# Designed miniproteins, single chains, continued (2): the designs that were tried, part 73

Each design is a single chain, and the fold is of that chain. pLDDT is the mean over its residues in the fold that is shown.

## One batch from the design tools (miniprotein)

Design m6522
Fold by ESMFold2-Fast:
Structure m6522 (fold): chain A 87 residues (1-87)
Amino acid sequence: SMEELVKRAVEALREDLKLAEELLKKTTDPEEIELYKEVILKAYYGLWLLEKSPLPVEERLERVKELTLREKLSEEEREIAEAYRKE
């Protein structure tokens, strides 16, 4: 079901977030720091898409899938991710 797909996507993003936060604590490499920071923001944006966005469920899932193919968030997506992170 779509509900089960959303639940699995949320669980996957929460695990990615946890792993990226743990890896960020262990590294002093500037390139790795920037990589893990971007992964963390992408995870928060993905969680916002699935849990809070006004988009239809199918569109939310496609948008989350598109995030895995991109290196960086847009400025607008980054602002949404940072706001959701602070909640």
Scores: mean pLDDT 87

Design m6523
Fold by ESMFold2-Fast:
Structure m6523 (fold): chain A 70 residues (1-70)
Amino acid sequence: SDLEKLKKEILEHAKKLAAKIAEEYAKKLGEVLSIEVEIEDENTVRAIATTDKGTVEVVLDIDTVTYEVK
């Protein structure tokens, strides 16, 4: 259905956005070694960027259109 396609597209865009935010914060911390993105649920995407100095975690909430950085 068109609604199912729209949901999938929103989730793919959320994954890309979370990865970009994680990369931007990680570059301020150190040399970016890897970025992993996982879908936690239908409304939540988590990105983890690993650097030589530590990790940056971004949790993006699609329902509220907000994100948290750790």
Scores: mean pLDDT 84

Design m6524
Fold by ESMFold2-Fast:
Structure m6524 (fold): chain A 84 residues (1-84)
Amino acid sequence: MKLVPVRVTLRIVDGEVEVVGVERIDATEEEAKKETVPGVSTAEALESEEELLEAARRAGELAIEHGAKDGDTVVFYGPALEEA
């Protein structure tokens, strides 16, 4: 297993968080955190994509609480465990 920085792209649709994409990025965890929406926590190291997606959905809900509107795109960054 290797910790890899991942980018989860979320969209706010009718007051709900929709996952648009999950992408591996070639960036350090510190670099990834800089692109996170203010007030939204990044994920801890996660064992599965399911855990990452749940963390990202919660981050999207926090973004709504901080003023994100329907149609807005929220980007969530965090380290995840990548298995072959």
Scores: mean pLDDT 61

Design m6525
Fold by ESMFold2-Fast:
Structure m6525 (fold): chain A 97 residues (1-97)
Amino acid sequence: SVAEEVARALRSIALLEVIDRLEELGLKPQSILAGVVAAAEGANINEAIEIAKEVEENPLSKEEQEELIKKVEEIAKESIPETKKRLQEIIEKAKKE
């Protein structure tokens, strides 16, 4: 259980770094969430940035947005409180787009 908790914390901290980097680039909430999902699925920071920028240039359909939000909600459930709070704030902003 301790090893699983440490692994979860490290993944959550990595996601916070991804969020901070994508927000610094001024990307839209939906683009940030796409980069977060990519990072959670094993993409490095540069790959996550590329995916987020692709979504910025080619906005998702309503159905794709709903699927993306659902994936991020699952990531948030498995995250430490700080990461969960940051993801929930971005989800709320994305739902208003």
Scores: mean pLDDT 87

Design m6526
Fold by ESMFold2-Fast:
Parts: sequence; structure tokens; C-alpha cells
Structure m6526 (fold): chain A 89 residues (1-89)
Amino acid sequence: STKTMLLMTASLANYMAKKVEDYIKTTKLSDSQRQQLQQLADQLRNIADQLMSASKQNVSNLDASQLINQALQLIDQAKKLLAEAEKES
């Protein structure tokens, strides 16, 4: 269902936000790098909140798909960033 997809995507976004936050906490970073990563984590939490709100509303399939696609783009960015960091570590 659309509600299930919204909730699952929100959970994944929150999971990725936590992984980015944990990376910031455990890695020696410049101030600019820390700021950029914190902004990404904040964006992931914000989109998760929007997805959770949409799951409680009668939103169109188009609006739901747009939110899910935006969240998946942020999640993919976080995955690529963390994978590159793990390769260099």
C-alpha cells in the first residue's frame, strides 16, 4: 500500500541519518566536512518527518511518489558517501 511504502521509506531515511551521524561522531573531519554531513543527516530526518506526515493524510499517488523519490535520492547520496568513506578507512 502507499502508506506502507511511505512508512518504510521514512524508516530507511531515519536509519541512514543515524549512520551519517555515527560516522560524524567516530571520524576525524574538518569543520566544513562535519557541517556538510550534518546538513545531509538533517535533510534525511526532515524528509522522514514529511513521509510520516503524508502516511497519515489522504495524499495522491503522484505526491506520495514524488516524496518517496526525493527521499530515495537523499538515501542514495548517503549510501555512496558512506561507501566511499569505508573504502578509504
Scores: mean pLDDT 84

Design m6527
Fold by ESMFold2-Fast:
Structure m6527 (fold): chain A 87 residues (1-87)
Amino acid sequence: MEYSEEEVEELIKRAEELLKELEELLPTMNPGWQAYARELIAKIKEVIEKIKEEPEKRTEYAEQLESLVSVAEALVEHLKRQLARAA
């Protein structure tokens, strides 16, 4: 098995951390970016729930979550960079 339960739990913690950062940055975005961020937040939350509900698909959902986490990290870094430039 590629992902252990410990690895999946750490990935979920990282995802939850990024969700908090995205939610804090949400008011600073234009409407288009807000829509994109809201969809990303919803997808991350859905995948976390599916990992808990369908253990047989744990590896598939963990791979999806890892991909979403990477996208969320890139978005957070981009937004923080834009805010620093605006300040």
Scores: mean pLDDT 80

Design m6528
Fold by ESMFold2-Fast:
Structure m6528 (fold): chain A 87 residues (1-87)
Amino acid sequence: MMSLSELARTLLESIDLSKTELGKATVAAFGLDALARQAMNEGRYDLARELRELSRELRDAVDKNDVEKAKEQVERARRLLEEIARE
């Protein structure tokens, strides 16, 4: 099974492949929701909650076509994913 750190690295690469800020936010939102399910399965409940909260904020930014909020939340997602990838 892929570890949380391997999944986080894969998601970071996927985010970077998107050419638009809204595209990056969309990729991050779906990826973070998938990571949250894995974190839940591994008993990392606080991390799962944080990942889902951030996924929701990213989806909200995309739904509102808010490029500035999308960019801010993508950078927040990158910081969290880099922390997970270091484990």
Scores: mean pLDDT 86

Design m6529
Fold by ESMFold2-Fast:
Structure m6529 (fold): chain A 64 residues (1-64)
Amino acid sequence: MVTEEEAKEAEERINKAVPEGAKVEVRSVDGEPEVRLQAADAAAFEAAVNAASEEVKRLLEKAK
């Protein structure tokens, strides 16, 4: 089960790793991570997707 606290910690780590113009939100919905991405351009979007994917994998592994 992913907690809201773990989701917010992942959100902060992702946002530190992505370039300016990209923003990521991570929520816990029924114990599952839900990710919302915003980006000003395609390169920022790609960077945000890659960073979010890695952190979501960590959350899911930790929740086992």
Scores: mean pLDDT 77

Design m6530
Fold by ESMFold2-Fast:
Structure m6530 (fold): chain A 90 residues (1-90)
Amino acid sequence: SDLKTRLRTELLAKLPDFSTEIEFILNGNKDVYDLPLERRKEFLRKFRKTKFSDDLDALLKDDNNPEVKEITRHYWRLYLEVTAEEYNNK
């Protein structure tokens, strides 16, 4: 899709080492779970930096778009799973 292509381009430009995590956010590709917790945490931290968040929020502003809803669900799933793993490893 045009939205997923634009998001992939923008995210890879800003986070070139995080292609697996980006594909999870866009499509739910489970390869992300083969990555160490610390790498997934670093991705989420960098993804949530103000400038990334602002750019992503601008691209994801249409919450009635099914692709936006899909991407938002994948992001929150990863965030919650990483948070739970970090909590359980204390």
Scores: mean pLDDT 77

Design m6531
Fold by ESMFold2-Fast:
Structure m6531 (fold): chain A 81 residues (1-81)
Amino acid sequence: SKLDEAIAQIKSLIDQYLAGKISKDEAIEQITKILSTLSEEEQIQVLRKLSEWAKANLSEEELKEVEDMLLTAYIRAQRAK
């Protein structure tokens, strides 16, 4: 589904950032672009699933960083509408 594709793409961007392959700003920019293709309701669903995934798979330090990135991208996507 469109939401599953968005989740997979954002997970890939998070993994690339945590691996040091892309900058935080680049990751946030790309996540914002993906979220901007979705309705507000769809964005909330995607962010909930990503937060659940992060809590299950990341360290406390990585989780805090990723949640900050996701919140920043969400705010930017909302401002673009």
Scores: mean pLDDT 88

Design m6532
Fold by ESMFold2-Fast:
Parts: C-alpha cells; structure tokens; sequence
Structure m6532 (fold): chain A 63 residues (1-63)
C-alpha cells in the first residue's frame, strides 16, 4: 500500500540521517526512479518533504 511505502521511506531516511551510506544510496536510487515515473509523483513529493524537514532540523540544531 501507499502507507507501507511511505513507512519504508521514513525508515530509510532515519538510517541515512544516522550516517548509513547504504540507506543514502537507496534513497538516491528511489528518487531517481520516481523522477522518471509520473505515477510515483506523490511518493517523490513525500520523500522531498521529509528530506527538507531533516535539513531544516539540522540547521535549527546547529544554530
């Protein structure tokens, strides 16, 4: 389901934020594939939103 895919993406982003290079590579591959598939637009927007929120969180913590 869409919810299961979103949950998996959240787990991968959490792993990547902890410095897991395999998770970072997997996210990059997924984003590249989603960009080429119009049916994945919602998933692509969700991934981009989470990545933006993570970036904003890091900026806030670093002051």
Amino acid sequence: SMEEKKAEIEKLIALASKGDPAASDQIARMVAAMRENPSDKELLEFVNKLLKEEQERKEKERG
Scores: mean pLDDT 79

Design m6533
Fold by ESMFold2-Fast:
Structure m6533 (fold): chain A 70 residues (1-70)
Amino acid sequence: SLDGLLEEMQKLLDEVKNNKFSVEELKKILDRVSELLARIRASGDAEAVREALRIHQEIVDEYEKRVKEE
């Protein structure tokens, strides 16, 4: 379900914010989130796509922050 995909994306974002992952681990999370985003985009649900894009961008921001800290 779309709600299940969005919940998985939000859980991944929460894990990224609450845990110190390596750059390699964050890249794997980002790859997974990109897969979830693609599935949500394929649904054509504009509100779900907007929420998924927001979550994806927050994880990208955390990844970029971690790369700069290394």
Scores: mean pLDDT 85

Design m6534
Fold by ESMFold2-Fast:
Structure m6534 (fold): chain A 86 residues (1-86)
Amino acid sequence: SKLIEALKEALKKAKRPATVTVHIDLNGKKLFLTLSNGEPNPLQYVLSGKTLEQLIKSARYVGEHLGLSEEDIEKLIEAIKEFIKE
């Protein structure tokens, strides 16, 4: 719930059309989701990792490429950490 809302907010604040595909399968937590904010040919990114560290690095990479502020990137990272912790 919180992670999905953070992903929607990130795409809403993105500086360009984009599609983000999320693949999380860590600590028994699974999320497969694709979100888009753009026209039929948006730039495509994948947010994935086999460890929490890799998921955080992936989220930072995606956020930077979407043109997000550091504050918005940190919000996305926090939402990922909370999702894995739950």
Scores: mean pLDDT 82

Design m6535
Fold by ESMFold2-Fast:
Structure m6535 (fold): chain A 63 residues (1-63)
Amino acid sequence: MTILKIRMPDEKLARSLAETALALGLAASAEVEGNIATLEALDPAGVRQLAEMAGGEVLEERE
């Protein structure tokens, strides 16, 4: 399980990323603090793709 820390352009997009990743089963858990989302990714590639499409960037990735 990979932990991804992602900075989104705004707080709304950070929450949207977390909710979408959880709903699609791409993440087991998610935490949002401002415009930063921290996810326990089941599918790290899927989470990264969702974030990048919305203008997010990966700040940290741990395996």
Scores: mean pLDDT 85

Design m6536
Fold by ESMFold2-Fast:
Structure m6536 (fold): chain A 88 residues (1-88)
Amino acid sequence: SEEEIKELVKLAEQMVRSLERMLALATDPEIKAALEETIKESKKLLEQLKKAKTLEEAEKIYNELLEVVKKHEPLLEELERRLLREHL
């Protein structure tokens, strides 16, 4: 149970790091703004996740983190398409 909470924290930390990397590569102002908002909200949820005492609480917070990322998904998808084009 504690180990499962730690794994969710690790996944959330990896997600935040990926978003920060995308922000560093982003050139489009709309994508930058969306990423900055998503990162800010995700970091807040990550801090709440680190304080979770039960797996059920941790899963609820993790799902909220996924919804925050999903809200900006269309702009993130466009950034992914641009990165894929640069990689042939």
Scores: mean pLDDT 78

Design m6537
Fold by ESMFold2-Fast:
Structure m6537 (fold): chain A 74 residues (1-74)
Amino acid sequence: SSRAEAVAQIQQLVQQYFDGADINEVLAGLREIARQNPEMLPEIIETVRYLSTVAPEKDKPALDALIAELERLL
């Protein structure tokens, strides 16, 4: 299903972040999934909130900015 595909893409981006991918590339990927799957906004927002709790301090402002951006689309 489209939902299962979106969930798999979100999980892949999260794994890529923990594997050392650039935060800006991960955030761009999450924005694109949200654009194509607006019904997935709550799950994407929760994923970004989770990342903000475990991310290094240097990445937190970008994650918090994305949370605010996506919440405006709800």
Scores: mean pLDDT 88

Design m6538
Fold by ESMFold2-Fast:
Order: sequence, then structure tokens, then C-alpha cells
Structure m6538 (fold): chain A 65 residues (1-65)
Amino acid sequence: MTPEQRRALMEEVYARLRAAHDAQLPPDQMQALIQQLRRQLQDAGFSPEEADAVIDGALAALERE
């Protein structure tokens, strides 16, 4: 995976989490989305630790808005 592809996937993850946050998804549905995004990142070659860091970073950014 190139740095450009990696960045694009990270942006996609952020956009999906942002849309869910804006839609005020219930906690159970948000958690299901987070698990799906973790699998998507790992399938794309991210380690579990890297996938968690991407998701945690996106959620932290949304909390600051």
C-alpha cells in the first residue's frame, strides 16, 4: 500500500465516522461500525495497533468539534 492509498483509506474511515456522528448513531450501532472499520483497515494491511490508532484519532478529532 502506498502512502497516498493509506491516507485515502484513513480519510474514508474519518468520513464514515463523521457521518455516523452527525447522524447521532446509537452507541451499539456506532460500536458495530467501529468493528467493521477495524476489519477493513486490517484487510487493507494495517496492523491491529495501527487500525486502533486510526480509529481513536478520528474519534478524538470528532470529540474536539
Scores: mean pLDDT 82

Design m6539
Fold by ESMFold2-Fast:
Structure m6539 (fold): chain A 94 residues (1-94)
Amino acid sequence: MKKLITIEARVVEGSAKAADLEEALLESLKEAEIVSVTRKDGVKEELKKGDVIYITLVMDASVTPEEAAEGIVRTAEEKLGVKLEVEKVTSSLY
């Protein structure tokens, strides 16, 4: 059984390409099957300080939205040097 988790986060420090963050998340969150990273404005591929981004995951339903958010924040910082502040987490059954 799977759930869709969407996280709204702000880039507090660092910069990376959205595609690089998607790849890092898929590699580090082994329970995640689908990962998408988009900017709120949708126009640029680069994530920079001050940007609001949406991260969407498909994960096993046993994973809590809080655990997913913690994994995302850790991965972004450790793999890409990007510090994220989570503003909102939403989950639904997939």
Scores: mean pLDDT 78

Design m6540
Fold by ESMFold2-Fast:
Formats: sequence, structure tokens, C-alpha cells
Structure m6540 (fold): chain A 60 residues (1-60)
Amino acid sequence: VTVSASEADGQRSVTQTEGDLSVSTPASGAEFDEAKAKSEEQLAKRREEGLKKLLEFLSS
């Protein structure tokens, strides 16, 4: 499951994606901020996992 936050034409929305299913919901204030923080955390974790796997591969 991936969560992304977007703002277009002054409207904030949160999109949840699982496989080919995507649901967009209007969000305001705290909900939008929280979703944005979670999406950034997911990105950071993916980068960390990728780097760790690369280091393990290089050390083999």
C-alpha cells in the first residue's frame, strides 16, 4: 500500500494505491500533513533498504 498527498487547484487530496486500485479522498489540515509525512517516511525507508542491499551485495 502506498499513500501520496497532492495539492492541485487549491484542493488537497490523499491518494491510496494498492496494486491497480487507487482511491483519492479530499483531505484537510492534519490529515494531509500526516499523509505527506507517511509518504516521505516510506520513500526514506525504500532508499535505506536499497542502499543496505547494495552494500551487502558489494560485500559478498
Scores: mean pLDDT 70

Design m6541
Fold by ESMFold2-Fast:
Structure m6541 (fold): chain A 58 residues (1-58)
Amino acid sequence: SEERKQILLDFVDELYEEGVITEEAKERLKEGILEGDEEVISILSRLYEAATGRKLPE
């Protein structure tokens, strides 16, 4: 969904700002989200839910 995609893009930006990931990793992850890479989306979704305790929208 578009809402899920936007939340994951924002989450990746937050990880970069917090120093958790490099600029290169941020660019790769954002590209994966935009291209619909199911592996990237799955990994980030699990990390988001683990880090925030919130469920992503469908």
Scores: mean pLDDT 84

Design m6542
Fold by ESMFold2-Fast:
Structure m6542 (fold): chain A 75 residues (1-75)
Amino acid sequence: SIQDTYISITQNIIDIAQQSNSDQSTIDLFQQSRDYYSQGNIKQGHQYFYQAFSQMTPSQQTQVRGIMNQATSQR
């Protein structure tokens, strides 16, 4: 489902962010985003996701865009 896809994308980003010692406040926002997606609240999931994304460095944002593109390019 689309919900499962958003949960998987967000979890992958959290795992990478934790491995790269990203800012804990950014990781916390992605965790909140994932939790909202798991509740089926896509709107709140997106709001927290974009808030977390906006706090990232340009290099981190490029990495996140790569993850999203890879997940959405599978037809």
Scores: mean pLDDT 83

Design m6543
Fold by ESMFold2-Fast:
Structure m6543 (fold): chain A 98 residues (1-98)
Amino acid sequence: LREKLEETLRRIEEVAEQAAKLSTPEGADAIRGAVGNLRKAVEYALKGDRSKAASYFTAAQLQLVAARLYSKPEAIPLIDEMERLGVEAARLADELAA
């Protein structure tokens, strides 16, 4: 389970790097911010702080919305993949914290 969470977080970073290359500077900043907030959400979920985990996850989702607005159309499927992987990472972190 921990190995799968680490793999999911690594995949998020790989997809984010590809999406950032296809984005404006503002879009790339939003993508990197989303990755940072997803990592914080996972960190707090693993500590059992569900309130902070939810807050950082929401911040990441808002940054992904901004990324969509400031990115080239080619980046959209990658941003969609980041969103799906983010949900999976949150699920895995909750399972590990249980």
Scores: mean pLDDT 85

Design m6544
Fold by ESMFold2-Fast:
Structure m6544 (fold): chain A 74 residues (1-74)
Amino acid sequence: GYEQALQYLDQAIEAVKKGDVETAIQYVAQALEAAGLSAAVPSVSRLMEENKDDLELLISIAKTLKLHIEARAA
């Protein structure tokens, strides 16, 4: 559910900080699936893959998704 999705997003942020973008994309996909947002997986994954060298943007994507999911969980 949403709690698991937030944990995956935290893991995605840590993976980006370590330079492991491929693992970060996987965690974001798992977070979206856990949050019931599976339809967004292809577009978000593509956005991250096209911007894999922009670590600040990748962290921003994960943080924005985290805020969105936290709002839904409240």
Scores: mean pLDDT 86

Design m6545
Fold by ESMFold2-Fast:
Structure m6545 (fold): chain A 81 residues (1-81)
Amino acid sequence: LEEELRRQREAAEIAEAQTKVDELVSNGKKAERESPEKAAGYYFAAANVALSHPALADVGAELRDRAIKLVEEYEKKKKES
């Protein structure tokens, strides 16, 4: 019935969001070697996508924390070098 259709649509939206998060995280990991600043940007983008979906909130929080750590490490290295 209508509740089943809504559940299926929610699952599809979450799956699409998860795929987008995975792509952004993959791009972030690749960028970490070239530019930690660019990598942090990808992780923040992934966190924003994940945090916009309650089912992915935990993943979003973890990605946000990872991005913050990258920025802090980058800023520390930049000030010391």
Scores: mean pLDDT 80

Design m6546
Fold by ESMFold2-Fast:
Structure m6546 (fold): chain A 68 residues (1-68)
Amino acid sequence: SMEEVRRNVERVVEYLRSQGHEEDAERVRKQFERFEKEGVDPEEMKETLKLAARILAQEYGLPELELP
């Protein structure tokens, strides 16, 4: 659902901010605000968000973020 997408976006944003990656956190937030306005499918948004979080975690050596 879109409510799950919004919660997961906030989790990723807080995760990145807590690790000192404010600019990436803001980029993720803005990108998913655009996806929502463009009417992107919620399931595609969830998968894209999980992929983005995984890539950022790998690039910065961060612990895995568990998303529901």
Scores: mean pLDDT 83

Design m6547
Fold by ESMFold2-Fast:
Structure m6547 (fold): chain A 77 residues (1-77)
Amino acid sequence: SMEETRRLAVELARAAGLTEHAALAERSTTMALQLVGHLLRRHGSPEQAARFEEVARNGTLEETAREAARLAEAALA
């Protein structure tokens, strides 16, 4: 869900020490999705970043949000 994606993006940003980015993600689902992509490239695996970009390019907004949540959850583990 969009709300779950936003929550996980906030948690991921806080885990990375990016408090200002976490605050932005709390305010906007679009910013949360952009933040997940950024954090996966900087702090996640290249494979996770590539997967997110593939879904974002070819999938629906809901599919992108679902994949973002899944990848953010994996990165937090």
Scores: mean pLDDT 70

Design m6548
Fold by ESMFold2-Fast:
Structure m6548 (fold): chain A 95 residues (1-95)
Amino acid sequence: MAYELLRELGHLDDFEKAIAALEPEDQRRYANAVAFLLAYLRGDYERAREFLRELGFSEEEIEELLSMSAEEIDEVLQERLKEPLLRTIERLKAA
């Protein structure tokens, strides 16, 4: 997830630094995205819905996401994490 996003942005060397330097709110968003995927893979759709709510998705968006393929769900989650990771990478480059 974050590793693949950082690879796409050309920042593999900064992966560990970028994750460690995330703001607490962005770390929680990342943790909730991972927790969602683990619940989804186990077929625990009730817990998956809870984690998507924590990520700020509406009930309508949650039902739409759960009808998608795993690849499509991953793309949506990457988009939600993209800006926090980019801001963190820019901060690390400026330091």
Scores: mean pLDDT 65

Design m6549
Fold by ESMFold2-Fast:
Structure m6549 (fold): chain A 92 residues (1-92)
Amino acid sequence: DPVVERALKEVIDALEDAKKRIEEETSPSTIGLILTNLAMYVLAVMQDVELELGRVPKELEEAYNLVRKAMKETDKEKQIELLDKAIEVLRK
């Protein structure tokens, strides 16, 4: 499905970009902002897919939940691990 394939690619690219930015960042507040903006972006993609297909792929929902979990973490390595897990889920 071209709509799903495009959505997965866009979210994977956003996750990889956020991960690289977090790896280089030392400010917890800035990391929190990166994760918040990432979660908002994934939610917007999910809403667009729902409008076009009448449903959200389970993989996008799982990735969104992992990003939200990363937002609640205080340890940077755990935040990065959760983003890696989200990327892996979407690449299935």
Scores: mean pLDDT 88

Design m6550
Fold by ESMFold2-Fast:
Structure m6550 (fold): chain A 62 residues (1-62)
Amino acid sequence: ALEEIAREAEEAGDLGAARAVRNLLAALPSLPDPTSYLRRLAQELEEIGSLETAARVRELAE
């Protein structure tokens, strides 16, 4: 779940990734295509170098 992914990012010291994950989690119930937003978040996390968090978000997008 996104909440678990956010906690793991916080434990790793990646506060930016954790915040991005929590922001998406809060918005997801109002979004028309949650899977596309999960893929977008994973790509953004990859671009900033948060590869472990990105991989976990991509798994949820399946």
Scores: mean pLDDT 79

Design m6551
Fold by ESMFold2-Fast:
Structure m6551 (fold): chain A 64 residues (1-64)
Amino acid sequence: VVTPTDVLIEQMKKDLEAEIRRIEAEFQAYLADPSKKEEAKKLKEQAERMREAFDEYIASLNEG
């Protein structure tokens, strides 16, 4: 038994984790090329920004 809101939040969390995992995989691939070390680090920063956006979204929902 789940509410529509619970399903939405859980789905969004899973999607976020999947995207972060994909970014980390690309980060590892870029590390194999020394010329792309800077781009690899930017991909990691992208994943962290996605986490922050998700946390803010959840906080917004908890106000209700």
Scores: mean pLDDT 74

Design m6552
Fold by ESMFold2-Fast:
Order: sequence, then C-alpha cells, then structure tokens
Structure m6552 (fold): chain A 67 residues (1-67)
Amino acid sequence: EEKEKEYQAALLETQGLLLEISASSSEFVAELAREKGNEELARENLEAGRRSRERSRELFRRAEELR
C-alpha cells in the first residue's frame, strides 16, 4: 500500500532531521568546548556529531528507496 510507504518514508525523514539537529548541537558544543580549552569534550562532541550525520544520511537514503 503506497500510503504506508509514504508514512514510513516520512518517519525515516523525521528521524533523519532529528539526527541532523543533534549533530548541529554536538558541533556547537564542540566549538564552545574548544573556545574554553576543553579539547577532550570538543573531540567527543565532534565524533558524536559525525556519527549522527552518518546515521541521518542512512535514514534519508532508506526513505528515498521507499518513494
């Protein structure tokens, strides 16, 4: 049923957007940590942001496959 595919695609896209927001937040925290000289916190948040961006891309790819 096409409506179910559209709904699933929308859910995956929503999850992807939330992960992009999470990545942006982590990148922002990393920048602030760097400004304060907390290099470890900066590194950890950059890694977290990178992972969230990667996962977001995978979810968008899966959503595109359903359309």
Scores: mean pLDDT 85

Design m6553
Fold by ESMFold2-Fast:
Structure m6553 (fold): chain A 94 residues (1-94)
Amino acid sequence: MEVDYSKPGEEWSKEEQLLRIKEDILALLEKLKVPEEVRKKVEEFLDKVINGEASEEEAKELFDEIIELAKSKGELSAATLLEMYKQALLTLLS
């Protein structure tokens, strides 16, 4: 979808930004062949974030777990993307 603003996130609602981040993260985890149980935990957590029920601390722990998993598989590019999503999500939660 084409965005007519310089920063797509500035004009989008917080909920819309979170939904896009959720889709991108889940797609990345599927590509990494992350165990389904871990993917479900991430999905449930992101649903809590969208509903305003999640904490920054919970986000940090979950992202650290999946980033470490990506690094352990040698998927450094994926780990970098997950670190970017972690920062974006924490900014939206702050």
Scores: mean pLDDT 75

Design m6554
Fold by ESMFold2-Fast:
Structure m6554 (fold): chain A 63 residues (1-63)
Amino acid sequence: MEEELRRLVEEARRQAEARKAALHPGWTVDQAEHRVLRDLLTERLGLPPSEASAVAHRIVAER
């Protein structure tokens, strides 16, 4: 699970950087990463949206 989570974090960072302008022009990189990571956690790990949001918030804030 930790290895899968680490991979999703790396994927979220790449997607946020590549698609920041397309996702929302006014968002910060951190906001874009949070959104992408939340969506990936929901899709790939099956976490409920509320739990995925909390995990994404913690990870983005801790880096």
Scores: mean pLDDT 72

Design m6555
Fold by ESMFold2-Fast:
Structure m6555 (fold): chain A 96 residues (1-96)
Amino acid sequence: MSFESSFSSASKEKQEEIKEEAAINTPALEAILRLLRENAAAPEEELAELAEEVYKKTLEESKKKYKENEYSEEEKEKLLERFLELQREIEALVAA
């Protein structure tokens, strides 16, 4: 089952949890995808270390921004849409 399908069938409490998770994780996932695109020729082990470092830093920054209520409702909605899009893209890559 796709993540998008799972979200739509979830309870309201679970949907709100997913929205928060999306707002926090979307910037980190975007940062990793940019890193992988820019460093496609780098060794796998080097990419893994860089990806983990970038993910942790971006995740901490987005968590702080979310807790300090610096995201507008419009930004939260866009982050959720992008999160679902990224999940779809990852599923397509794994299937290929």
Scores: mean pLDDT 72

Design m6556
Fold by ESMFold2-Fast:
Parts: C-alpha cells; sequence; structure tokens
Structure m6556 (fold): chain A 78 residues (1-78)
C-alpha cells in the first residue's frame, strides 16, 4: 500500500540509493527497462500498458501513475 511504499522509498534514500535505483526496487528492473524503451521511442501506447499493469499489481492506480511519472521524468533527464 502507499504508506508502505513511501516508507520503503525513505529507507532506500537513507541507504544512498539513486532515484533510478529506488524506482527499479519498486517496479523491478524489467518494468523499468520497458519504461525506458517506451520513453526513448515516444511509445505512449506502451507507457499506457505499463501504467495499467502496475496499477493492477499494486492495487493503487494513483500510486502506479506517480511511480511511472517519476520514472519517465528521470529517464528524460538522461
Amino acid sequence: KREEILKRLDELAKQGKTPEEIIRELVGDETFEKIREAVKNKDYDKIREIRAELAERLGDPRLANSIVNEAITYIERE
């Protein structure tokens, strides 16, 4: 749930993890690389699919959208 994920984010940040490492911990490396590929290719249909998959997996569409938005912002700065 959201509070558990926020607590995990704080713990990872205290361990000196980068934003990328934190996002990878939350969504998994495979999902993060799918987001990276979709962002680089401007494949917004793929991003929509990833949002839906994460929303189902986490049971929280708002949280899933927030995480995907953070990942997109991070990748776009690379």
Scores: mean pLDDT 77

Design m6557
Fold by ESMFold2-Fast:
Structure m6557 (fold): chain A 77 residues (1-77)
Amino acid sequence: MEEERERLEKAKELLEAEAKEIAKTRNIKEIVYTMYKGKAAMLLIYENGDATLLISDGENLEKIEMSVEEALKILAE
């Protein structure tokens, strides 16, 4: 009944808002916008070799801190 597009748009908005907040305190080297298991995802790669994976279903936002090596494994899957 509700359109899937509305949920995806909300997910993108949540991801972009969190990425913008993180950018205020962290030096982001690269941002990769992707999909993870059917959810909107954004990978933030930092200059120090750390990474943060942001995942959203449009209502919830999940933040996973990891190394860039683990992030590349997730991106390849």
Scores: mean pLDDT 78

